# Ledger of designs, part 76: designed miniproteins, single chains, continued (3)

Each design is a single chain, and the fold is of that chain. pLDDT is the mean over its residues in the fold that is shown.

## One batch from the design tools (miniprotein)

Design m10621
Fold by ESMFold2-Fast:
Structure m10621 (fold): chain A 101 residues (1-101)
Amino acid sequence: MAKEQAEIFGKRLLEALDTLEKEAAKLSEEVAKEIERLKELAKQAFKKIAEANSEELLNEFRDRISEPFEKLEEAIAAKDAEAAKKAAEEAIAKVEELIAE
């Protein structure tokens, strides 16, 4: 179950990040690059979750990324490049911490 749930969640998150990256590119190339990095780190995290087949690790990923991701969506919708960059950096840090564990 965890592997299948990780694949579904991963696909949805990566599609959402792809949309945000395209919108961010209209606002700031720097923010778009941060989102591209976040997409690559998210792929690594989902690979780790799938290999471990761990529902706990999947739930921890969801919990860690939910707030930074919501902040990122809100910042891009508001066309606030500074807030979007900070939110993307927070999301990157949370994903990097999870991958390191």
Scores: mean pLDDT 81

Design m10622
Fold by ESMFold2-Fast:
Structure m10622 (fold): chain A 108 residues (1-108)
Amino acid sequence: SLEERAKKIEEEMEKHVKELEEELLKEMEPEKEKLLKEKEENPSIDPKELMEKLLEKMKEKAEKLAKEGNKAAELILEAIELREKLAKGEISEEEALEILEKKIKEVK
C-alpha cells in the first residue's frame, strides 16, 4: 500500500512537473540569453558556475509562479523541501507522502 501510494504520487507529480516545465521554459528564455552573453564575453567562466546561476534563476522563477497562484509550482517547491527534510531524517516517508497527497488534492 505504501509503494502504491508512492507510485500514484510520482505519476501525479510527473504531470505537474511537465506543466511547470513549459511555464519555466518561457520565463527562463531571457535569463538563458543573458548567461550565454556572459559566457561569450568571458570564455574562462566555469560551465558549472553558469549552470549554478541558471538553476538559481529557475528556482526564483518557480517561486514567482507559486506566488502568482501557480499550484504546480507551489507543489514542486514543497516536494523539494520535503525531499530535503526526508534526506536529513527530519520526517518519515509516510509523513512526506501524506503531505504530498494533501497538496495534490488542493491542485485539482
Scores: mean pLDDT 72

Design m10623
Fold by ESMFold2-Fast:
Structure m10623 (fold): chain A 80 residues (1-80)
Amino acid sequence: DEVVEEARELLKKYSEEEVLEGVQKSVDALIRFAREHPEEARARLAEIEAELEAAREAAKDFPEVVELLEKGLEEFKAIV
């Protein structure tokens, strides 16, 4: 899984705070995408959900990151 492998490498290179900030920015960008392109976001819901679930699994030892990803997915699903 490319997303899980990439997230794992990021966790090795960066501090937990840096990872949390990066994840927050990614979630913010995802929500912006959903608001600006709701039909395209809806068409990609299954793909995005799978990617966020993979990211949660990779970040399972960082509860704040997991919570941020869960909240991001719920907000995304509320828009599409």
Scores: mean pLDDT 77

Design m10624
Fold by ESMFold2-Fast:
Structure m10624 (fold): chain A 110 residues (1-110)
Amino acid sequence: SKEEKFKEAYKLMEELEELVNEAYEAHKNGDYEKAKELMEKAKELLKEIQKLMIELAPEKSQEIEELTKRMLELLDKLADPNASDEEVAEAVEEIRELLIKMYDILKESL
């Protein structure tokens, strides 16, 4: 049902945000291997989130694809050992803004 897909997508988005916060802490501590592992998990969650969101809001499919493509680029930056603490902090902030936009699309699909 639409309600079950909404709940699943929301749960996966909360898990994604948690992984992003954990990767940010790992990157700040110089644990780039942990940050990479967390971001690979986040990318798998993002694929499932994208699929569920397009099923719930097919008219928004292009916007969803653009938001998820941008998020993938930002997740790669959190996994980059050559990214500065400032660049990673900016990426985390943009990811949070993208998650808010994705949540708004998801909420409007109800």
Scores: mean pLDDT 89

Design m10625
Fold by ESMFold2-Fast:
Structure m10625 (fold): chain A 54 residues (1-54)
Amino acid sequence: GSSPELLKQKLDLEVELGLIDIKLATTTDDAEIATLEQQRQEKQAQLEEVNQKL
């Protein structure tokens, strides 16, 4: 079953991923891009875990 807490975690992760995508679109520093790509991958993995629990 779905919990309100898991739904909130899903929404929070989707918002965080959207913000990372905006930063990637505006960033020209290769080192910063690499950091953002790593953060994006981590947040996507967390989102997949939450979706499996829903």
Scores: mean pLDDT 84

Design m10626
Fold by ESMFold2-Fast:
Structure m10626 (fold): chain A 62 residues (1-62)
Amino acid sequence: SSEFDERLYQRLLELARTLPLEQQIDTLDQVSTEYRSQGKLEMAKRFDEERKEVEEQLKREE
C-alpha cells in the first residue's frame, strides 16, 4: 500500500481503539466490508484480522 493508505489505516485503527470492544468489532467489520467492496482486498484483510483479534479479546474478558 502507499504511504497514504498506511497512514489512513493507522488513523482508523487509532479511532476504533477509542471505542468499547463491542463497538470496535462493529466498526472494523464495517470498514473491512467497505474496502472489500472497493476491491482493496489487502486493506480489507488487515481490518478483518484486527476485528478477529478484538473479538477474541472480548471473549476472554466476558
Scores: mean pLDDT 81

Design m10627
Fold by ESMFold2-Fast:
Structure m10627 (fold): chain A 83 residues (1-83)
Amino acid sequence: MEEDLEAVRRLLVELFGEERAEELLAMPAEEQRRFLEAEGRVTEGLQLALWRARLEKDEELAERFEKEILERRREIVERREKE
């Protein structure tokens, strides 16, 4: 599980840089997701939050994030059909 946390850290560093990644890692999973939504990285934020919730075995958070990911995927498919 700690090894998986390092993977999340590396991904966040690639997306935002080291300083911001440390701030995000200090946040609870739900706050981290809200921050990423505010930065316009909603899809990445939801995927990372779901992955973390599964690692922490937080069934409630994982279910909530899965639902939000499915809703965003539906929006993407609908937009693609119109284009």
Scores: mean pLDDT 68

Design m10628
Fold by ESMFold2-Fast:
Structure m10628 (fold): chain A 65 residues (1-65)
Amino acid sequence: RYRVTFPDGTELVLSEPPSEAQLRQLAAAVGTSPEALRDLFEGLGLRATLELLKREGSIASVEEV
């Protein structure tokens, strides 16, 4: 499980693997498509994808919970 905090202070908890609903929520929050996120997960895995989004400024923090 991962807790993601967005720059606006909103939080989202993701399962591993994330559900389709969680993928849609994350995609909407970071301004991308669920398909683009799935491609990143297939290449990098969930943890590395979330750390990439944090480095790009789309996510404020990532915590394993």
Scores: mean pLDDT 81

Design m10629
Fold by ESMFold2-Fast:
Structure m10629 (fold): chain A 100 residues (1-100)
Amino acid sequence: DARLEELARLAEELARQLRALGYERLAELAERLAEAIRRRDAEAVLRVEIEAAVYELEGIVKNDERLVEASNQLAALAEAALAVLRGEPGVRIPELRPLP
């Protein structure tokens, strides 16, 4: 499925940006999302979505806008991947936005 491959590629791209900015743990989470998508492991994808929500909350508490934005983008990729894995038609692939 070309959509799943594109979502995995976008997750890896987000991981590279995060690692360059020093967000190593969130970069590892984005890499885990790419691997889960390639394995078509819906449960693993859902776990990444849940962990991304925890990182978003951490970003809010720490007033880290970059962490909030990156976590939101990671969650959007996971949600789109889950929709594709459920066989939903017309799933929109999110576009990565520059991190602040």
Scores: mean pLDDT 89

Design m10630
Fold by ESMFold2-Fast:
Structure m10630 (fold): chain A 67 residues (1-67)
Amino acid sequence: SSVILQVAIHDLSRAYGLSPETIRELILAAKAGASREEIVERLKAEGLSEEDARRAADMIISAARKL
């Protein structure tokens, strides 16, 4: 659902300072089968701490499962 995607982008951007484009890319990667570990690694490359990357990854994966 487009509303689920937009809410996830808004929440993740506000909480972690990630760009909407990066969030969209990661949600689509998760939907396409990217592992939690791969998403955490990408989020750490974007500048998130390990703990924030793990929390953000769980939100991204949850959003992907709802789509």
Scores: mean pLDDT 87

Design m10631
Fold by ESMFold2-Fast:
Structure m10631 (fold): chain A 87 residues (1-87)
Amino acid sequence: MAAKEEAEKLREEAMKLAEEAKRAFDSGSQREKALELAERAAKLVYETALLDIELGREAVQYAARLDGSVGSMMAVAVAEAEAERRK
């Protein structure tokens, strides 16, 4: 129960950071800030996927609909978490 609640909170935070990264990319003048936000989103989705892989995958699908670059970074993080779970 606690692990699922933690995964859901991390997923929500990752999705919020993905939205902030998209807004920064859309501004055209905040590329470095957008990349930092996207990297934070990828880290949180990695932690989400380690706890619950399906919630991590859902976060990736959400981010991909917002911005392909952010979605790709989060997809790589989920793939790394899936590989870690197989050890």
Scores: mean pLDDT 83

Design m10632
Fold by ESMFold2-Fast:
Structure m10632 (fold): chain A 64 residues (1-64)
Amino acid sequence: ELEELIELLKSKDVETRAEALLKLYKISLEDPSLQKEAGKAIEDFLTDKSRTDLLETLKKAREL
């Protein structure tokens, strides 16, 4: 489940990436057992300097 969401962050589809990011964020707030792993996945995504689509994904996530 968590690993599947991390893979979806690599999708070429902006809506899929945005939905995965929002689901990881929700898990990081609501599930104490997964919060560290979900939080790390979000941090890794946000700090990945190789990503050219970060701003597009964040903008789409705010619209959902």
Scores: mean pLDDT 75

Design m10633
Fold by ESMFold2-Fast:
Structure m10633 (fold): chain A 64 residues (1-64)
Amino acid sequence: MAAARAAAEAAALATQRALVREGLLRGQMPSNEEARERVRAAARAAARAAGLDEAQIEALLATL
């Protein structure tokens, strides 16, 4: 489980960095809703790839 959490946290951080870079390059930041959706989707995908089921993924995301 620690590896899945680390993967989800890394994916969330990488997505946050990508959104900041994209906003700076375009001169417009994505909406808070769009940013939240992308970060959550990346973390969920990483946790799923690490072998967590949907209930475990939701519990993990609630702590991020």
Scores: mean pLDDT 76

Design m10634
Fold by ESMFold2-Fast:
Structure m10634 (fold): chain A 74 residues (1-74)
Amino acid sequence: EEVRVVDAELSEEDGIVVITITLSDGTVLRAEGKTLSEAVRNLIEKLDELPEERRRSSAASFAGAVLRLAEESA
């Protein structure tokens, strides 16, 4: 089953960076960090908790979404 990133948001709350990713199956992943790099690492850790099939199918879509966020923030 193909799971894709349908929405990706980057925000700052109380001096921390928050990344929220919404998947096509309705799953919402949220990660926080003092920097964008820390928030991304925490998000990857949460993605790693998903079944391997979902990680595999969403990996390319996830990488594309993160790259887009990085480009828009530059």
Scores: mean pLDDT 70

Design m10635
Fold by ESMFold2-Fast:
Structure m10635 (fold): chain A 90 residues (1-90)
Amino acid sequence: SHEEAEKLAEELLEKARKVAEKDTDKEVAKEILELAEATLEAVKKKDYETAVKYVAQLGRAVLKSSASDEEKEEVLKLALELREKAEELL
């Protein structure tokens, strides 16, 4: 449902903020935060095609992060769940 997708996007933004806050690379941190915020905005607008694209970009940005593997896995898991839900809503 849209409500589930929005909740996942909000949880993804919260986890992405924690990863970005601890990142030693300010450019990577900014990219992660901006992509997570853009993903939530796209979901709220029911623009699932754009949300899927931003989620994929967010996943790549998170892999460049200096965050722990555990923190990266939490974000990547939420990103995968959101991508699958957004694709279901297309």
Scores: mean pLDDT 84

Design m10636
Fold by ESMFold2-Fast:
Structure m10636 (fold): chain A 97 residues (1-97)
Amino acid sequence: VDLAAVSAAIQEAMKELIGMEPEEAIEKAVEIAQAALSAATGAPAEVLDVKVSKVSDDTLALAVHLRAAGEEYVVGVKLTVKDGKVVDVAAGVAPAP
């Protein structure tokens, strides 16, 4: 799996989260991560864990732990929230530690 190409694809897809409420954005981010990893590996991606952390008053960090094709991955998503809406997203994928 070309993780750099997958990270770029995830980053682009995560732009869909802009304008969503944080809770809606978190659910959609998990869907995007699962779909992108399934497409990249050619195997169904299973969500193992989802961790949400409040980094600051305007920033949420999301870590989606997934398994696909026998390997484990973490999709990290950083959401910037203003006036109850997502205004910026940064995302990528890495092998699970």
Scores: mean pLDDT 83

Design m10637
Fold by ESMFold2-Fast:
Structure m10637 (fold): chain A 100 residues (1-100)
Amino acid sequence: MKLSIEELVKKIEELLEEFVKAKTKEEALEKLDEINELLGEAHENLSNEELIELYKKVLELAKKALEKMKADPSVPQEHIELLELLIGIIEDNLKKLEEV
């Protein structure tokens, strides 16, 4: 997708907010899949420097979403674990990009 880093960050932030509000595992997985799709498209279209900037911003947003989920008793533990897995993937990808 041909979105700017700012537009990608905003779209991912919106998807993370929807993920936090997801009532079913299916809804949560759909939002994570959309985030992963956007990150995949970004990887194909952005430079390593732009990807590092994007991943750092997305990581901060994901960690903030995780804090909100842990504070909300209506959020299933499984959804928290899914977001922790996404954070781990983002951190691993960021490390690989920074070591290039």
Scores: mean pLDDT 81

Design m10638
Fold by ESMFold2-Fast:
Structure m10638 (fold): chain A 98 residues (1-98)
Amino acid sequence: YEKKLKEAKELYEQGRYEEAKKIYEEILADESAPDKIKAEAYDGLGDIYLDLLQFDEAVEYYEKAAEIYKEIGDYEKAEEARQKAENARAVARALGLE
């Protein structure tokens, strides 16, 4: 899982969003994936959708990441993901994209 997360992040940094999304989606389809890994995959999907200016999807994925981080006791990452969701909403509102 950690190797897949690193690969997806590297693809995202290269602007290869479709390939990065595929890897995150494969992680999330695996019911055996640990919650920490799923939270990181949701956070990564949020980052991709934010860069694509798809704010509703970005917010949804950041909120899913924040919820899982809270459940596993990672309050710092939960707050970071929550702040990313709030920032995405603020940008969407400023641009008139609801």
Scores: mean pLDDT 84

Design m10639
Fold by ESMFold2-Fast:
Structure m10639 (fold): chain A 75 residues (1-75)
Amino acid sequence: SPKAIKEQTIIQASVAILQSGVYFTEERIKKLEAAKAPQSKIDAMKQTLAELKKQLDDLQKELAKKQKQLQDIQK
């Protein structure tokens, strides 16, 4: 349905945003480690990365479920 296609598109956009967030957070961690930043700053950034990865995993599961629903109705 048109509504289901719109919902899938919104979830896909959110996945792309979170993937970018994961990438830039990993790059920031590498820079902090190379600069020998305080361990507390590195640990805080690693916590942020773990939270982003969890959100991404949850959202990818929702997207897969939505894609299956669309595939099942579009014969």
Scores: mean pLDDT 83

Design m10640
Fold by ESMFold2-Fast:
Structure m10640 (fold): chain A 69 residues (1-69)
Amino acid sequence: MKPEELAKVASPEVAQLIRDMIEQARELGEQLRQQGVSDEQVEEILQKLLDGATFIAKTLEAQAKQEAA
């Protein structure tokens, strides 16, 4: 599931965490490009950050579902 899609169905706290991670990843990408890092390397870094955010969000949602079940 895409992080943006998960944010729409997640709790407000998890949704905010996902949005913050996306914004930070975008800002980091711009800084890296200004330092001369290639677009390919920037995309790899951003993908790893989004994977991390998705993992955290999925873990938090799984915990919430266990309590709601």
Scores: mean pLDDT 72

Design m10641
Fold by ESMFold2-Fast:
Structure m10641 (fold): chain A 74 residues (1-74)
Amino acid sequence: EKYKELVLKNVKRLKEIFNMPKEQWVKWFKTLIAEEVKRRPLSEEEKELYRTVMKEIFGLSDEEADKILEEAEK
């Protein structure tokens, strides 16, 4: 729980510092996940963390977050 809260806080701060539009953050997130998947399969805990960040910080729906994760695993 503490680690998840720390990650969420850090990502929120990063979003504020760089002041990029939502579309740019979504593109960055897709690229980040795709590069991680190339190195190794994501764990269920990592997938859940990425879903939480996309939904709570970037305001994506469950369907949008799941689609990004599925596309990254192809």
Scores: mean pLDDT 71

Design m10642
Fold by ESMFold2-Fast:
Structure m10642 (fold): chain A 74 residues (1-74)
Amino acid sequence: SAAAEAARRRAERLIEGAEAAMKNKDLASLQGLVAALRRHLAELERDFPEERETRERLRAAIDRGEAYIAEMKA
């Protein structure tokens, strides 16, 4: 569906944003993007439960971002 495609495209942009923030060592932007990734994951779990691959990618991106934040604060 068009809505599912839009949800996947948003997930891609958020993941790319988090990767860019990690590459640039932009902790403040990364924290905001991890929060956005978590909200989008919750929305997909409610509205698009069939989108398992996209949800797995969002969970992986959240885990990577949170691990990076924890490492940078150590």
Scores: mean pLDDT 89

Design m10643
Fold by ESMFold2-Fast:
Structure m10643 (fold): chain A 73 residues (1-73)
Amino acid sequence: MEEERERAVKAVRDAVYQYALDEGLSPEEAKKIAEKAAETMRRSLDEGKTVEQAALDAFKVANEEIKKLKEKR
């Protein structure tokens, strides 16, 4: 159901945003990473993955982006 999918994606986006802030990123950087994680989750869901697997994919992408930003500074 579209509503359930949207709720799950929003929850992951919000969690990634908070996680990025806790890692010391700016609100602007945290928002960009959260949006990318949400996009990754939607793509994984479109590929037929479960909500749990799609969320894991989103968090993997978020961790990679956070690491790159921290190394680039």
Scores: mean pLDDT 82

Design m10644
Fold by ESMFold2-Fast:
Structure m10644 (fold): chain A 62 residues (1-62)
Amino acid sequence: GREYAERAQEAADAGDSAGALQVGLDAARTFGPEAARETAREAEERGWHRASSALLAGADLA
């Protein structure tokens, strides 16, 4: 879970919005959409708003 949030935030910080979304999709496909949404909430609580958005979008698209 956490490593996906970190990777999504790193991609977003580099300006790679497509890469951040791909990490979100990979998380949802690996752990399921519910677990991806839980990871997104943990990212939001850490202040990783872009990672949270990518994880939520990935869960909705998976």
Scores: mean pLDDT 82

Design m10645
Fold by ESMFold2-Fast:
Structure m10645 (fold): chain A 55 residues (1-55)
Amino acid sequence: MNSAEIAAVVQEAEDAGLDREGILEKVRQTLGPEAVERIEKMRDGGLAGARALAA
């Protein structure tokens, strides 16, 4: 599992109009709880950081 894969799922969920909790839920369902932990480890920039990697 890598940051690019996590970013892709985050981008897809955000494109679908999900809020932060919905995005994290989709990541957990698709890639598992380890992916959510990686997003949180990105400190402060969490979801924004993962989204920036996809952009």
Scores: mean pLDDT 69

Design m10646
Fold by ESMFold2-Fast:
Structure m10646 (fold): chain A 60 residues (1-60)
Amino acid sequence: NTVTLTLEVEAESREEGEAKARAIVQADIDASTLPQRLLSLEVEEVAPGKFRATATLEVA
């Protein structure tokens, strides 16, 4: 099965926004008792200093 997570992060740059989003998603995966794997992560700037990240996960 696949699930999609959407989160917003504040960052000064797209690179920082992507790093923040990736860290949040990875922490969520690591905290899960179910095997999960990140299939894709898309990051877009939705407002100055605000980024929307869309993560697609495969859940066993």
Scores: mean pLDDT 81

Design m10647
Fold by ESMFold2-Fast:
Structure m10647 (fold): chain A 98 residues (1-98)
Amino acid sequence: APELEEAANIPDRDELLDRLVELGYISQELRDAVLNAKTPEERLEESVRVEEAIMAWYHRQNPDLPVAKTSEGRLVAALPPEVSELVRTIRIKLMADG
């Protein structure tokens, strides 16, 4: 969605997270977990949860999308390449020391 591209272009991590919550891609609880991540390992773990949440959102909007199984056994939508690149950009920003 154009809204995800808009969010991915937000340079400030806190504003990006707030926008993802407003758009319904992630929960407020997940936003808070990302903001409270202090180590690179914690930031990586929470960035994976953000990716899974975005995939779940896209599956709800597009139920005909192929579903894949995560390493944790969760079903997630297979994203179009363009959307996958936006998610990758978001994850990189979330893992950065702002």
Scores: mean pLDDT 76

Design m10648
Fold by ESMFold2-Fast:
Formats: structure tokens, C-alpha cells, sequence
Structure m10648 (fold): chain A 115 residues (1-115)
């Protein structure tokens, strides 16, 4: 199922970024509930922490609090620039988040985490 795939992807990303057991449990719960923006925000925060980019950590924490699609787009673009994510991957990530496509969002975040 898409839910099982989302949980599998979350587990793999969490392993790569060195998430704690508590952070992994939180991510699994968010993925099981289909919470695209909250899952994305936490995963980008963890990727930013591993890369020691404090500004990207701050912006990632703001992502689930975005009040508009434009605010979300600006936050993801800024995070993408700070984490040196390609423009193409950043644009695809924004579209997946706005469409509520958790699996596509997680597959893109897995590619980001592997770099």
C-alpha cells in the first residue's frame, strides 16, 4: 500500500540522517497519518542538522506552519538553496508537497538525504 511504502521510505531516510528512535517513531506516526507538510518539515530539519546548516533547520521548522502555498514554496526554495538541492529537485518537491503526494515527496527526500 502507499502507506506501507511511505513508512518504508521514512525508515530509510531516518537511518541515513541518524534520527533518534523517538524521532523515527514521530516520523512513522506522521507518515501513517498522511501528514505531508509535517513529515517533510521534520525530515528536512534532520537533513539540515546532519549537514550542520542551522539556518536550514530554522526554515524547515517553519514549513508545517506555512499559511499559504506561496509561503511554503518560498520556504522550500530557500531550504533547497541552503542544502544545495538542485532547482529541478526543489521544484518537484514543491509540487509533490502541494499535491499532497507523500510517497513522491519521500522518494525525493531520500535522494536528497543520500547526497
Amino acid sequence: SERERAVELVREIARIVGASEEELRQLQTLAELGQVRQTTGLLLELIARKRKNEKAVELARQLPLAKSDEELKQLVEEIGKLLEISKETTERLIEAILNGDLVETLELLLEVAKK
Scores: mean pLDDT 91

Design m10649
Fold by ESMFold2-Fast:
Structure m10649 (fold): chain A 70 residues (1-70)
Amino acid sequence: SATLTLVIPASDTPRAVKILVSDPETLSVEAVVNGDETTITAVFTSSEAAKKAIERLKDAGVEIKSYKIS
C-alpha cells in the first residue's frame, strides 16, 4: 500500500474527496480542514494508484499546494 498526503485550498475539498473516494483502489480518505487549507491523507493499494490519483486531481483542476507519496 501507499499513502498520499496533500495540501489543497479548503474550497477544493469537496471535489478532491469525491475524486479520491470514487477510486476503487482507494482504501481510506481523511480530510482535515485548518483555516484556508485542507490536509488530505489517502491510502491506496499501490504507489501507482496514488500517482494516478494525483493526475486525476490535477486534471480536475484541484490546486495542489504540496503532496507526498510514501
Scores: mean pLDDT 88

Design m10650
Fold by ESMFold2-Fast:
Structure m10650 (fold): chain A 67 residues (1-67)
Amino acid sequence: MEEYLIAVKTPRENADRVEAALRAAGAEIIGRSVHGDTVYILAKTKDPERAVAAARAAGAESVSVTK
């Protein structure tokens, strides 16, 4: 299976929940950056559909998937 890079934009208040949801969905967290009230989380996954659904359910504003 191909590995995908996921970039997640989330409100700061939801960042820990989004990170936990991504890990629970089998994604590896490779980076996190804080920009005011917004957090960007970078993750790698072989199951992008599952990771996207988990991040959105946890309160992510947007999710981008790159191969």
Scores: mean pLDDT 84

Design m10651
Fold by ESMFold2-Fast:
Structure m10651 (fold): chain A 72 residues (1-72)
Amino acid sequence: SPVDVLNELLTAIKNKDYETALQKLDEFEKLVEGKEDLKRYFSGSLLAALPYAKDNPELRKKLLEFAEKGIE
């Protein structure tokens, strides 16, 4: 489910496992594709994760881009 993948993503970010975080973010994006209500709903959680991804510029950029698309 999107919630399970999101929890795995957030756990990976907390553990500084950025390779897993990037993989889980890609998986999450695919699960919510075409589901604009879910994208908007989860954008806040991804924005809240930004400070925890400060040591990985690529992950931080992708989290921000995904969150911005969810609020458009």
Scores: mean pLDDT 78

Design m10652
Fold by ESMFold2-Fast:
Structure m10652 (fold): chain A 70 residues (1-70)
Amino acid sequence: GAALEAARRAGEGLVAKGMSNKARVEAATGKKIEITAEPAGPDTIRLTLTVDGEVSESLVSAAEAAERAA
């Protein structure tokens, strides 16, 4: 539905913002950084951050993700 599609787009925006800093941080630290975002529900997005093989997960609301992506 439209809500799930909005959550997906907000997650993609967060990943794009994270990736814009990824190359600079990787160059500065020498660590491999990966960022993914996926809808966990119509109002919730799961963010996964991997730094040199160490995985961290967090859940954010779709509204917060949309604000952060803007």
Scores: mean pLDDT 70

Design m10653
Fold by ESMFold2-Fast:
Structure m10653 (fold): chain A 70 residues (1-70)
Amino acid sequence: SDLLDRYRRLRAEIARASPGVRARAAALEDRVGDELTPTADWPDDEREAAFRRATERLVAGYERLLEEER
């Protein structure tokens, strides 16, 4: 999927970025992960939708972090 392909490319770019960008990405990942914790007991379709929204947020966040470094 386009979203997953973007996510994979951005994660690879973040992995090669400065320590500061990687630390900010890790903090973003922790925040998004915390927001997903309450969804553990949700119905499968609602949980899948939440994970998709989380992935979209990570993609947008990674793009902003990389743009700010440039």
Scores: mean pLDDT 83

Design m10654
Fold by ESMFold2-Fast:
Structure m10654 (fold): chain A 72 residues (1-72)
Amino acid sequence: LKELEEEIKKLEKEAEKLKDDLMKAVKAYTELIKKLLQLLSEGGDKEKYNKLIDKARKEGEKLVNELEKKDE
């Protein structure tokens, strides 16, 4: 029984960490979208646009890896 309780606690702690990481990613993605929309409305900075896209892709890949670890 206590072993299961400890395992549940560990899973809850991992879930909280994943939730925090997801919240950070969602916030970063939302900020990226805002910047992209602003760049589109202003005629764009091509270099800045490409940097934001690359950053978003890398952050997305990192999240997928974290989720895959959980799903095995």
Scores: mean pLDDT 70

Design m10655
Fold by ESMFold2-Fast:
Structure m10655 (fold): chain A 58 residues (1-58)
Amino acid sequence: SAKAEELAKKAGISLEQAELIIKLAENGRVDTAATLLALLSGISLEQAKEIIEEVLKK
């Protein structure tokens, strides 16, 4: 999806990892999605939440 491609580019993760994160967030599992993104990208949980919210708002 376009959202997964954008997330993969922003976070420097694989498209497959980004698709899983977007699916989790769209299913209301935002905290789980943010935790997974933070672990994969080596960023803070706060930064991961912000990136996910920005990608979902588009």
Scores: mean pLDDT 83

Design m10656
Fold by ESMFold2-Fast:
Structure m10656 (fold): chain A 94 residues (1-94)
Amino acid sequence: KELKEMLEELSKNKDEEENFKGLFLSYVAEKLAKKAKETGDEKAANEQAKKVYEAAKKGYEEFKETLKELGFSEEEIEEIEKKSKELVEKAKKL
C-alpha cells in the first residue's frame, strides 16, 4: 500500500519498472518545471525529478523531505504520492 512497497514489487518486473520510471520522471519534472517557471530555473527539473525518484525508493520520509526541500507544500506532496501510486497501476497495464 505504501509507495516504497509498490516500487519494490515493480522491481520484480523490468518492463513495469521502466514504464513507471518514465511516467514518474515525466510527471515530477512537469510539476518541477511549473514551479521553476515561477522562480526562473527550468534547467534543473529533470535532475530534481531523478532525485525525487531515488528518495521514493528509500521511503516516505525521504520522499516527503526531498519534495519539501524542492518547495512543495504538504498538500502538493500528498497529491504527488497519490498520483505516483496511480502511475504504478498505469505502468502495469502498459
Scores: mean pLDDT 78

